# Designed miniproteins, single chains, continued (2), part 20

Each design is a single chain, and the fold is of that chain. pLDDT is the mean over its residues in the fold that is shown.

## One batch from the design tools (miniprotein)

Design m4707
Fold by ESMFold2-Fast:
Structure m4707 (fold): chain A 77 residues (1-77)
Amino acid sequence: LVAELTPREKEIIKVLAANLAKGPLTQAEIAAQLGLSAATVSAHLASLAAKGLVTVTPSGLVALSPAGLAVAAQLLA
């Protein structure tokens, strides 16, 4: 549920949703867009992955899951 997300987790989901046309983003690209350290983004991505909202590949590519896309749509409504 959107209410269970921290403000930072919501920002990351919005960034991923805004970049859907570009495809998956790296942790560095997300960090650059939000003005955060890569370490901070990695910690939040681990939390989002545990919630099933994002997938993170071993190569560091990040994409919204189907559940993450539904949450993103609610956040952007």
Scores: mean pLDDT 78

Design m4708
Fold by ESMFold2-Fast:
Structure m4708 (fold): chain A 73 residues (1-73)
Amino acid sequence: SMAEAEEKFKEGLRYFEEGKYEEAIKYLEEAIRLDPNMPRRAEALGLRSKAYAKLKKFEEAEEDERRALQLIL
């Protein structure tokens, strides 16, 4: 549901702000799977991209950024 996706997104954002990037990625992945709304999916992909970059996973970061940009065009 959208409510579950929002909760997972908030948890992912909280972990990201705490510098817990692996946990952030897990929660954002769940949010992306649960989110039926393209704008929220783009936000989750953008945040997950930033978390991947913090872990030096640049290929995954670029893929998520590319997907996020495609959803807002």
Scores: mean pLDDT 85

Design m4709
Fold by ESMFold2-Fast:
Structure m4709 (fold): chain A 74 residues (1-74)
Amino acid sequence: MAEEARKKLEEGIAALKAGNYQEAVRLFDEAVKLAEGVDPELTAKAYAYRGVAYFHLGDEEKALEDFKKAEEIA
């Protein structure tokens, strides 16, 4: 589970670096689902990176929600 979550996080980061923000959101969604309740550090990172992707997509409200989730978990 944690290994699969880490792989999704890494794939999401690669998508972010490529400018594929919608794909990054999808991959970070998968990372959160796999890590939530199992790996708090990875879950917090996935929320933080998903927030960055939402910000680039212009969804400021969702970005702020994700940043708050990351802060609460970290």
Scores: mean pLDDT 84

Design m4710
Fold by ESMFold2-Fast:
Structure m4710 (fold): chain A 109 residues (1-109)
Amino acid sequence: LLKEAEELEKKGEEAKKEGDNKKAAEYYLRAGEYYYKAGDYEKAIKAYEKAIELDPESETAARAYLLLGQAYYKLGDYEKAIAAYQRALALEPNLSEAQENLAKAQAAL
C-alpha cells in the first residue's frame, strides 16, 4: 500500500513535469487512496490536495474533495470534513456519498 502510493506519487510528479496536469491529478488521487487504505490519513490528505490543485473543478477534484473529507473524518476533524464534502457537492451536487457523509459529519459535531 505505502510502496504503491509512493510509486503513484512519482508518476504524478513525472506527469506534472511533462505538463499533463490532468494525468498528474489522477495519479495523486490514486496515491491518496493507497495512503488512506494504509491508515496514513495525513499523507492521503496531502495527495488529495495536490490532485485538486492540479485539476480544479473536475470530476477528479470532486472525488478528491469527497475522499479528503473522509480522511479528515478519520482524524476527527469534522469541521474540515464538512468543508471538503460541501466543496465536493459544489462541483457535483448529485454525489449521494458526499451528501450522506456530510450529514454524518454534521451529526458528529
Scores: mean pLDDT 88

Design m4711
Fold by ESMFold2-Fast:
Structure m4711 (fold): chain A 90 residues (1-90)
Amino acid sequence: MSKEELEEEVTEAFVRILAWLAKEFAEKGDTEGAIELAERAAELALASGSERVKRVAAEEIREVAEHARSLGYDEAAEKLLKIAEETEAA
């Protein structure tokens, strides 16, 4: 495994952890915290320069959005979907 490959795998792992924490924050009613964690996941993915990591981040953040919507946080879900779309498009 090269340093570049290791950095990509580590970034993907952090993205997944941040998305999981965002779901937990949403479930506890902290929608602002959930959005902040999703933004951090997106920022890490964009900084990686990896198209794969950007796709993973977008998919994970969409799952956070679906979870928020299932809890009745429609406005937070819309903000999360926008973050996912912007991450994938970049």
Scores: mean pLDDT 85

Design m4712
Fold by ESMFold2-Fast:
Structure m4712 (fold): chain A 63 residues (1-63)
Amino acid sequence: MEGEIVRIIGGGAIAAKAELGLDEGALAKVLEELPNGYWRVRFLETGEEGVVPKSDLEPVGFA
């Protein structure tokens, strides 16, 4: 899923809003897979990076 565009959903959307000020459904590009089922992503709206559980990501496609 590296390079894939994903939408932040569920608990991940709540966390992204709290940590990064992003609304639900924010789009991000997957940068790398991390241990314990987490992904490092770059949010397209802000350019900020975050770590999100894989379960809170919905694939949209590739940029």
Scores: mean pLDDT 70

Design m4713
Fold by ESMFold2-Fast:
Structure m4713 (fold): chain A 65 residues (1-65)
Amino acid sequence: AEEYYEKGKELFAEGRYEEAVEYYKKAIELDPNYAEAYENLAAALAHLGRLDEAGEYALKAEKLR
């Protein structure tokens, strides 16, 4: 899970938001309680203008805290 999360963070830092979304989703698939992966997925989705999805994942991250 952390390996996919770290790759997602690298892609996010490079501005490769669609690819970052895919890796954060893989991290969540392996660890459904990975709050930081949901937070960063929401941020990447917001950068892509996918605001409804970003809101859903941000809410999920909040529930895991």
Scores: mean pLDDT 82

Design m4714
Fold by ESMFold2-Fast:
Structure m4714 (fold): chain A 114 residues (1-114)
Amino acid sequence: YSDLAEGVKALKEGRYDEAIELFKKAIEKDPNNAGAYYNLGLVYYKRGDYEKAIEYFKKALEIDPSNLFAKVFLADAYEKAGRLEEAIKVYEEILKQGPNSEFAKKKLEELRKK
């Protein structure tokens, strides 16, 4: 068992404080652990702390730019934080990289009308 694997289990079970401590330990052992940053972002996102979620999803994407889930959650976290211009930019990146993303296309149309 790795701290990352234990952290994912804790996150799935709603044990958010334990998940945070386990993901922090994973980062202490490997500061380039993109998965640990992504999962920290998910914990804060699920708690409604969208600014911290944004911070950790951005860290995950600095290490692993190919994580499409981190991009989707980053865009949604920006939208929920009221940061519409940043949300639009991330959805545009998803649409360019994703094969025929109707979800991103609809989100861009909605946000551009605000």
Scores: mean pLDDT 84

Design m4715
Fold by ESMFold2-Fast:
Structure m4715 (fold): chain A 92 residues (1-92)
Amino acid sequence: GSMAANGLIDAIRAAKEEGAEVKLDVEGDKVTIEIRGAGDKAKQAMRDAAKNAEKAGLKAELKEEGDTVTLVIEGLSPIALTAIALAHIGES
């Protein structure tokens, strides 16, 4: 399973609920999520996603600059990347 993918999906949902802007970029097995205007829930979810990715043996980098939070994760499976992309588009 992909705990990292689930954490990222939770972060995207939290950001959208808080009215933040979410940007997603996928390059191979690397995903970059940038949240602009992140509230407390989105920031917490991004921190949790980074920790879960590291515990799963993936490379994770979290950067917080005011209300902008960027998370980069490497080593995600194609299925995990698809799930994250679908969450970003906002299907149910």
Scores: mean pLDDT 78

Design m4716
Fold by ESMFold2-Fast:
Structure m4716 (fold): chain A 62 residues (1-62)
Amino acid sequence: MKEAEERAIKDVDEGLEELKKTKTNDQIIEALEAALYSVEVAAPELKKLKEYLKKKIEELKK
């Protein structure tokens, strides 16, 4: 994994821990879907970050 992508994934993971303290799973899913859309539009080459976000969304839905 590229160092920049690895950092972004870590930052998302840390942000999710904070969101879990105050937000419902549905609200977190909405935030992750918005983040995924932003990455798909602005940086589609960040495949590992996109896969990570998709995985987290599916994990929270089930």
Scores: mean pLDDT 77

Design m4717
Fold by ESMFold2-Fast:
Structure m4717 (fold): chain A 57 residues (1-57)
Amino acid sequence: SEEYKKLLQRAGKLAREAIKNPTPEIIEELQRVAEELEKYGHTEIAKFLKDLIEKLK
């Protein structure tokens, strides 16, 4: 779906930015995207992002 593609693009961009420079702002935004992916049933991708967030804290 179009919404899913947009979420994936945003997740990828935010994850790349968070790895380079993990600011609280970027981490919070990445968490919101992960929660939205989980809400729509994309649980494996959401889990990957949440695990990444925990490693960056």
Scores: mean pLDDT 83

Design m4718
Fold by ESMFold2-Fast:
Structure m4718 (fold): chain A 66 residues (1-66)
Amino acid sequence: MTVIDATGLDAVGATAVALTAIGYGPASARLVGDDGLRVEGELDDEGARAAADTARASGGTARVER
């Protein structure tokens, strides 16, 4: 199971991260606080990287745990 914790996201950025993760594999996403998103799922390294890179491209930060 892959876990991605992202912060510093607006609504557009959070949506982009969630859609990116779901596109790569079975994943769930939930909002955390005012500007955070947590993604949990069966993502490969490419999917996890794509979701994290999407968060960073949106001006946020991302941490990937596997």
Scores: mean pLDDT 81

Design m4719
Fold by ESMFold2-Fast:
Structure m4719 (fold): chain A 99 residues (1-99)
Amino acid sequence: TPPKVSDKVEEVILDFARRLAEVFDRVASGELTTDEQVRAALKEIADEFKKKLSTLTPEEKEQAVRTVKAILDSLLERHPDDPLVRLAREIFDELAKEI
């Protein structure tokens, strides 16, 4: 069997992805219309991710951070000019420096 991702790491990654998708939907629906509102929503996601990382082992933290980075890199590659994707990447890079 391929190496199994920890259930905790999977839960942290899925929660991050779900919350990020919710912010994208809120921007698309016109609920979030200002850069300040978008940054606040993305920062809440980053703060929750950081909080959940504190419950993981060092190995699990590295795996979770690497996977989230890959998700954001993939989004940026597909949508290089999307300001929302760029903001999400900037906020994540800032958070990653504190881990």
Scores: mean pLDDT 80

Design m4720
Fold by ESMFold2-Fast:
Structure m4720 (fold): chain A 83 residues (1-83)
Amino acid sequence: MLSIELINRAIGVILRAIGLILDAERDASLSPEQKARIIALAEEAIRLALEALRTDDEERARELVERAERLLDEAEALLAAAR
């Protein structure tokens, strides 16, 4: 059974990634290449968070969530730098 902390972090990643995809798609100042890169990072973060929620291995789930959080940090930095 995954900890409530880890479940909440994974759900947080999914919500954060969805917000980032919407922000990137709506930003007319971003190039198509910049949008594609930001969206790809956010989509991979969602994939990792969903994998974390499907595993019974808490250590594995934590590694997946931490990796997803790092991908979102990269995507947010790219979005901020482009604005």
Scores: mean pLDDT 86

Design m4721
Fold by ESMFold2-Fast:
Structure m4721 (fold): chain A 88 residues (1-88)
Amino acid sequence: QDAEKALLQALADMLRTLAERIDDPDVLAVAEELADRLGQLVDQVTGEGQRWRDLWLARIRAVLADREQGKRQLQLAYDQVKELIESM
């Protein structure tokens, strides 16, 4: 329970950070650092941290291809993760 909640909180923080910094020229480097942190937490819960890191990084690169739409998608995902945390 505590590990799952910590993972969801880290995911929410990552989604918010990327949405806020999506227009920054270093956003890809930020995404890589956050993906590494999330991957470590996912590995503690599921043992699939590397797979999550690779999938997350591929998805973020796709989201960053359209910054305006990507920002909206990241904000929506953040809201969804926050609702999930509140239900726990």
Scores: mean pLDDT 75

Design m4722
Fold by ESMFold2-Fast:
Structure m4722 (fold): chain A 68 residues (1-68)
Amino acid sequence: MKEEAKELLKKALEALDQGKFDTARIYASMALSLLGKVEEANRVTRLIREGKVDEAKELIKKMLKEIE
């Protein structure tokens, strides 16, 4: 589960860098849900939807460090 979540978070970051915001939302929400981080999943989804891409990236990077 942690390795699967880690790969999904990395894919979310790549999707954000490519401007694929819907894809990024899906990967990030799946990863954080696998970690039981429902509030963080909802927050990342909201940040991406609001165009706050840099804030979403920072949150995803923080979560990646916590599961490493």
Scores: mean pLDDT 81

Design m4723
Fold by ESMFold2-Fast:
Structure m4723 (fold): chain A 85 residues (1-85)
Amino acid sequence: TEELVKRADEAIAEKTPEGVIEAGRIAVQLLDEGRYEEAARVVNKILSVEGDIDVEAAKALALIQVTTHLLGLSPEERERFLAAL
């Protein structure tokens, strides 16, 4: 939903560990909704966040969540997401 993308953008803009984890959760939710291009956009924003060690750890956890979810998707769905990165 449009609300999910807005929420992810706001969470990422906080540049906090909690915001990064929330954005990762939203990316997984977008994947569940078949919104691969928007999920990839959120992941790209997570990857661009810079911060202290806690923010970097949160980025790693968020990426693990997204990657774990991608393993449950079809090859075609994964390709749509990866092509949008």
Scores: mean pLDDT 82

Design m4724
Fold by ESMFold2-Fast:
Structure m4724 (fold): chain A 74 residues (1-74)
Amino acid sequence: MEEAKKLEEEAERLIEEGSRAYEEGKYEEAARLFRKAVELLKKAQEIAGETTPEQAARITAASILAIGAEFEAR
């Protein structure tokens, strides 16, 4: 579970960085960071072999943030 935990921690950092980028109007950067966070959370889920409601909610939230940032970047 060390690998899954490390991926979750990295994803949380990317969500924080993406949120800051979004607030600064750096929508392309925010979208990239949120998308990477989604990928890491999905990998953590695969390694853990199960999905908690909290993990599912985080993946969904990060995906929505990515879509919003991608829309603003256009």
Scores: mean pLDDT 81

Design m4725
Fold by ESMFold2-Fast:
Structure m4725 (fold): chain A 89 residues (1-89)
Amino acid sequence: DREKAEDMLRMLEESFGVELSPELREEALRIIEESLSLPDPSEGNRLFLERMIELFERAGLLDAAEGLRLILEGRAEDLPVNPPKPPPV
C-alpha cells in the first residue's frame, strides 16, 4: 500500500529530523512497500529496518541510521524521541 508506505516514511523523517531527496525518498518507499509485501511480518519488519539503515548510512544520515539500528537490536527505549504508543490491538 503506497499510502501506508508514504505515511511510514513521513513519520521516520519527522521522528529523526531528516529530509530525504526525491530520489532517496523513492528508494525508501520501495523498501517499505517490499517489507509490507512479505508474508512473514517479522521478516518484513527486519528487512525494512536493515535496508533503511543502509539507505540512511549511504545518504550520510548517521544519527537516523543509529536510531533505526537501536530499533533493530530491540533497544528502541534508547531513542531520543518518544513516539506515541501504538493503539491496542
Scores: mean pLDDT 73

Design m4726
Fold by ESMFold2-Fast:
Structure m4726 (fold): chain A 66 residues (1-66)
Amino acid sequence: MARTLVRAYAANMGLEFTDEAIDYLIEKVGDDPSALLKAMKRLKEFVGEKKIVTLEDVKELFESEE
């Protein structure tokens, strides 16, 4: 269910996430809808004009925040 939620949020934001990016995001923040949405909003700001969020983008965001 969490993977479906992430895909729905991504579509609403005009973004596409790779499957690996989705799995890693859920691993890092869990399956709470609020936590996922907040992390995805940060990723959107982090990637700027980029429309596809990859595993590397998610790792860079979380590694820079750690």
Scores: mean pLDDT 79

Design m4727
Fold by ESMFold2-Fast:
Structure m4727 (fold): chain A 82 residues (1-82)
Amino acid sequence: MKKELEEKLKEELLKKIEELRKRFIEYTSQTAKHIGEAIKSMIDGNKEERDKHLEEAQKYGKKAEELVKEIRKKKEELRELL
C-alpha cells in the first residue's frame, strides 16, 4: 500500500477520534445538566419533571458510554496502522 494512503487513513482516524471526543463531552454535559434539573424538580416536589430529567440523563449517559466503546475501536484501528 502507498505511504500516502496509510498516512491519510491515520489522519482520518485521528479526526474521527477527535469528533467522538467532542460528542462525548457534549453528552456528558447534557447528562450533568439533566441531573441538575432533576434535583431542582425534586426540591420543588415535581416528580413528573424529575423523572423526565432522570430519563434524559440516562439516555445521554448511555450515548456517552457507546461513544467510549467507539473511541476504543478507532484507537485500536489506529494502533494497527502504527
Scores: mean pLDDT 84

Design m4728
Fold by ESMFold2-Fast:
Structure m4728 (fold): chain A 74 residues (1-74)
Amino acid sequence: MKEKYKKELEKNKDNINLSSSILGKTAAEHGIETAKEIVEELYKKGKIDEDVYKQLKTTLTVIERAPESRAFAA
């Protein structure tokens, strides 16, 4: 499951809008922590650059503050 979203993010890393959409879907289906893990792993492995990483982290912060995203916290 995580691997599917990670693969989609990596394939679409050059399209920030699409990457942000994939990240939102990941957070909605699997929780914000899974989305954070995928972004951090891609950045550590050099699959996304610093600019994309910063934009995706901003998106994660917005998602995390949404009441709906908090419903996935165990």
Scores: mean pLDDT 68

Design m4729
Fold by ESMFold2-Fast:
Structure m4729 (fold): chain A 58 residues (1-58)
Amino acid sequence: EEFQKEIVRAAREGLETGNVDETAERVREILKKKGYSDEFADEVAERVRQALERARAA
């Protein structure tokens, strides 16, 4: 639950700054620090990157 709030915050900052790659990397790092697997962290970071790219394309 706490890590979900941090991920949402990072994604929102990425939308505001436009730094999609940096935001995805930050999300991955947050998840790994919380003890999640590399695969899970990479998957969530990739989904965040795709969501930000879709928002940017609008």
Scores: mean pLDDT 74

Design m4730
Fold by ESMFold2-Fast:
Structure m4730 (fold): chain A 59 residues (1-59)
Amino acid sequence: EEFQKQAEASRILLEGVRAGKTEEAKKRVMEELGFSQEEVDRLVTAIRRGLAEGAAPPA
């Protein structure tokens, strides 16, 4: 149950970061899934680090 929400949040944030809409994705995750700002910030940091390893495609 709890990690299910984290998986969904990670997917939304990953797509938002890739599209250059990180702020929109953060707000959506907080509003729809009820995550705190601290939790969302930690997820974004982890996603950005993962993308840096994998080399995200340019816009």
Scores: mean pLDDT 73

Design m4731
Fold by ESMFold2-Fast:
Structure m4731 (fold): chain A 77 residues (1-77)
Amino acid sequence: SPLDALLERFREKLRAAGVPDELIDGLVQFLRHLAELTPEEQREAAESIYRVLEKDPRLTPEQVEVIRELLDEFLAA
């Protein structure tokens, strides 16, 4: 499906950026859930996850930026 192709591309980009596999799996599950929400709920959920990711000690600022860019791409699709 187009969604599965997009999510696989996101997995590749996240791995290339050095994001831990368990966080990649969590983000993909979150994006699958996000696809079932209304546009308003998607924006609220994305804002919430951005705040959590900025404070996650497992992620560098550069990794957070990659995740932010991919989430913005997902919401624009």
Scores: mean pLDDT 82

Design m4732
Fold by ESMFold2-Fast:
Structure m4732 (fold): chain A 70 residues (1-70)
Amino acid sequence: GELKKELLRAIGEILRAIGDILDAERRIEEAKRRGDKEALEEAERELKEAEEELRKAKERLKKIEEELEK
């Protein structure tokens, strides 16, 4: 089933994006503890990018869910 493969792929992308968000949040905390403004700005950019990837993966999952309901 093609939809099953697409579903598993979308779930994998969501889990990866969540992992990236958690790593970026950890780096933000570390940068704040060190008072490293440059590292903080970099980690905040990484967080924003990871949140955008999560949003896109969730949109893909929603489209797959809509196809499964047809």
Scores: mean pLDDT 85

Design m4733
Fold by ESMFold2-Fast:
Structure m4733 (fold): chain A 90 residues (1-90)
Amino acid sequence: EVAELAAGLRRQAEGLVRLAEEAAAKSKDKELAEEVLRKAREVAERLREAADRVAAAADLAEARAIAEAAGREAEPLAEEAAELAKEALA
């Protein structure tokens, strides 16, 4: 269960980087593409750090609290990265 929460955060991080890399590869605006990729990598790093903390949690309640807090902190950066990716793909 705790391991599944951590795995979920890691999968989210991988998915975000993959989408940003695809946007960067297809975009003709290299500066915007590089910014999108940079933001996606920053968010992914935060999510991976949170996954490590979740995996180290003493119990499921602590793991959920860490995951929820990390999700809230990462959400603004994830939203910004998603908006930039939308612009890069347009």
Scores: mean pLDDT 77

Design m4734
Fold by ESMFold2-Fast:
Structure m4734 (fold): chain A 66 residues (1-66)
Amino acid sequence: ANAAAQAAADAAARAGGGDKAEVAKRLSTGKNPEEAGLQVAGLLARGVVTAEGAEAAGRMAYKNGL
């Protein structure tokens, strides 16, 4: 869970969007992959990540079984 959250945060940062620490923190509070997806959507809605960053984080989290 924590390693998958960190990988997703790294992917968002590399896509040019998002505070890596905040993304990792939010994804680490997710109870399952669906909840993690909602957290990423919430970060996008608040402007904490870009659309590109949100997509990259979501794909990486899903691939790593968050």
Scores: mean pLDDT 69

Design m4735
Fold by ESMFold2-Fast:
Structure m4735 (fold): chain A 103 residues (1-103)
Amino acid sequence: SVTQSPSEIKAEIGETVTINSSTSESKVLNVSWWKQKPGEEKEILIYNFSTRAEGVPSRFSGSGSGNNFTLTISNLKEEDFATYFNKVLTENGTFWGEGTTVS
């Protein structure tokens, strides 16, 4: 399973937001981070643990190793108020975190 913390973050424009993720899986093969607004499909932000997807601003960064991973959003903008999901690929399959809502 994948656990995200916290489940909710209240933040102001210009602040830095940190979302943590942990998994109990013994072998993590890949990690990606996704953004979703209500009524929209999930959009990829980060893939291969720390690589930004095309068009994603540099204020988004992914980090972590082993079974603990972090998404950092610096200099928060209005368009960043959304729910963020961690997706972990292991040899046993793909697992999604339950999401962290930034508001």
Scores: mean pLDDT 87

Design m4737
Fold by ESMFold2-Fast:
Structure m4737 (fold): chain A 57 residues (1-57)
Amino acid sequence: GDAIARKGLANLEAAIAAGDAATARAMLHELQKMDLSPELRERLEALRAEMEARGWL
Protein backbone atom coordinates (compact mmCIF):
# COMPACT_ATOMS: atom_id res chain seq x y z
CA GLY A 1 0.00 0.00 0.00
CA ASP A 2 0.90 3.69 -0.14
CA ALA A 3 2.23 3.70 3.45
CA ILE A 4 4.55 0.76 2.72
CA ALA A 5 5.82 2.50 -0.47
CA ARG A 6 6.45 5.79 1.36
CA LYS A 7 8.32 3.97 4.16
CA GLY A 8 10.33 2.05 1.54
CA LEU A 9 11.34 5.29 -0.19
CA ALA A 10 12.35 6.82 3.17
CA ASN A 11 14.46 3.72 3.92
CA LEU A 12 16.08 3.95 0.45
CA GLU A 13 16.92 7.64 1.08
CA ALA A 14 18.48 6.67 4.44
CA ALA A 15 20.55 3.88 2.82
CA ILE A 16 21.81 6.33 0.15
CA ALA A 17 22.69 8.92 2.85
CA ALA A 18 24.55 6.21 4.81
CA GLY A 19 26.55 5.18 1.71
CA ASP A 20 25.14 1.63 1.90
CA ALA A 21 25.12 0.76 -1.82
CA ALA A 22 24.15 -2.92 -1.31
CA THR A 23 21.08 -2.08 0.80
CA ALA A 24 20.13 0.78 -1.56
CA ARG A 25 20.25 -1.55 -4.61
CA ALA A 26 18.11 -4.19 -2.84
CA MET A 27 15.55 -1.56 -1.78
CA LEU A 28 15.45 -0.02 -5.29
CA HIS A 29 14.78 -3.48 -6.80
CA GLU A 30 11.86 -4.15 -4.41
CA LEU A 31 10.36 -0.66 -4.91
CA GLN A 32 10.54 -1.07 -8.73
CA LYS A 33 8.21 -4.11 -8.40
CA MET A 34 5.58 -2.08 -6.51
CA ASP A 35 2.57 -0.47 -8.16
CA LEU A 36 3.51 3.11 -7.30
CA SER A 37 1.53 6.31 -7.78
CA PRO A 38 3.06 8.75 -10.34
CA GLU A 39 4.34 10.96 -7.48
CA LEU A 40 6.09 8.04 -5.75
CA ARG A 41 7.42 6.71 -9.09
CA GLU A 42 8.95 10.16 -9.83
CA ARG A 43 10.60 10.16 -6.37
CA LEU A 44 11.96 6.62 -6.97
CA GLU A 45 13.39 7.69 -10.38
CA ALA A 46 15.12 10.68 -8.72
CA LEU A 47 16.72 8.33 -6.16
CA ARG A 48 17.74 5.89 -8.93
CA ALA A 49 19.43 8.81 -10.77
CA GLU A 50 21.33 9.71 -7.55
CA MET A 51 22.51 6.09 -7.26
CA GLU A 52 23.63 6.08 -10.94
CA ALA A 53 25.52 9.37 -10.35
CA ARG A 54 27.33 7.65 -7.45
CA GLY A 55 28.31 4.72 -9.70
CA TRP A 56 26.16 2.21 -7.73
CA LEU A 57 24.16 1.03 -10.81
Scores: mean pLDDT 85

Design m4738
Fold by ESMFold2-Fast:
Structure m4738 (fold): chain A 68 residues (1-68)
Amino acid sequence: QLVDALIKALKHEDVDVQSNAAYALGKIGDPRAKEALAQALLASVGDPDKTYLQRNAAAALVKIAANQ
């Protein structure tokens, strides 16, 4: 339930909410979040206002891969 709620928060209109969701998903390390995090990272590329989302999503993907 928490993971599903955080995945939904990655699409929130508030960039801070998106960034916090990516960070939390990275801490949890659940592979169910991989696709949503990758999409959030790709969608944020080239947007200077989404730098924290980019960093958190990339870090989360690395942490999920490390938990394999």
Scores: mean pLDDT 81

Design m4739
Fold by ESMFold2-Fast:
Structure m4739 (fold): chain A 69 residues (1-69)
Amino acid sequence: MKAAEEAKKELEELGKEAAEAAKTDPRKAAVLLTALAIRAIGYVLDGVISEEEAKELIKEGKEAVDKAE
């Protein structure tokens, strides 16, 4: 459970960084959101989190970016 908790926290932090960037630089926000997606996919491939958890975190990050713009 620890590895999954750490992975989710890291992805949540990336989503928050992307949302903050979206307020001033939408391009930077897109780069950070892409990094979030790549990291989430990596964690799924390593068996650290489920595909459902990764999809939810990516969705939350995108929604946060969209709301911040």
Scores: mean pLDDT 81

Design m4740
Fold by ESMFold2-Fast:
Structure m4740 (fold): chain A 69 residues (1-69)
Amino acid sequence: MSPSEIAALHTAAALRLVAALLEKPDPTLERALEAVRAGDYETAARLAREAGDEASAELAEEAARAVAE
């Protein structure tokens, strides 16, 4: 996967987490967003899933797979 595709997934995951936090502040989702900003997509996916945000977890998992290729 190209760097531009990874950047697109990073942006999508970050925006989804920001949208989730605007609906309801959650310290676990805040930590997930920090993990995305740090490029730690595996941690971001785990934290988003723990907070019940499966959509953000799926985007972070896709970014993690993109980086691993």
Scores: mean pLDDT 81

Design m4741
Fold by ESMFold2-Fast:
Structure m4741 (fold): chain A 98 residues (1-98)
Amino acid sequence: SMEKKFTLLQFRTLVLLGAAHVLEKIAEKALKEKNKKKLEEVKKELERLKEELKELKKELEELAKENPEKKEELEKLIKRLEEAIKRIEKVIKKIEEA
């Protein structure tokens, strides 16, 4: 059902946003500590997560087009994913410049 698909995508979105928040904090700590090995590891995980967030955003955008009733709720999730992707890109850039 569409309701089940919405619920699962919403749950997956919140889980991945949580993972992004945790990785951003790990990256900030590693940047302060100048831990090169940890920065390289976190950068790889951030790049992987960024691609997962982009794929999820695409799925939410497609669902929003098919389900106008849920468009407002889906667009809020899409906005949160866009903001998370931008934060991840900025963190990756900081790691590359460190």
Scores: mean pLDDT 87

Design m4742
Fold by ESMFold2-Fast:
Structure m4742 (fold): chain A 70 residues (1-70)
Amino acid sequence: SEVDELILEAQRSKDPEERLRLAQKARDLAMEELKKATTPKEIARAIGKVLRAIGLEFEAELELRKAAEG
């Protein structure tokens, strides 16, 4: 899926700004999958993708914040 591809690209990137952009895009797409999910299995998978994307976004934001603080 496009979400899984974006998560993999984010995990492979060493640039926290690029990781943040990729993670944000993955989160938005995972949220769209969640909105379309109709079965418990689909909902669980979509939630898992959202949580993975949020985790990557948090890590990237934390790295950027620490860099900005000097």
Scores: mean pLDDT 85

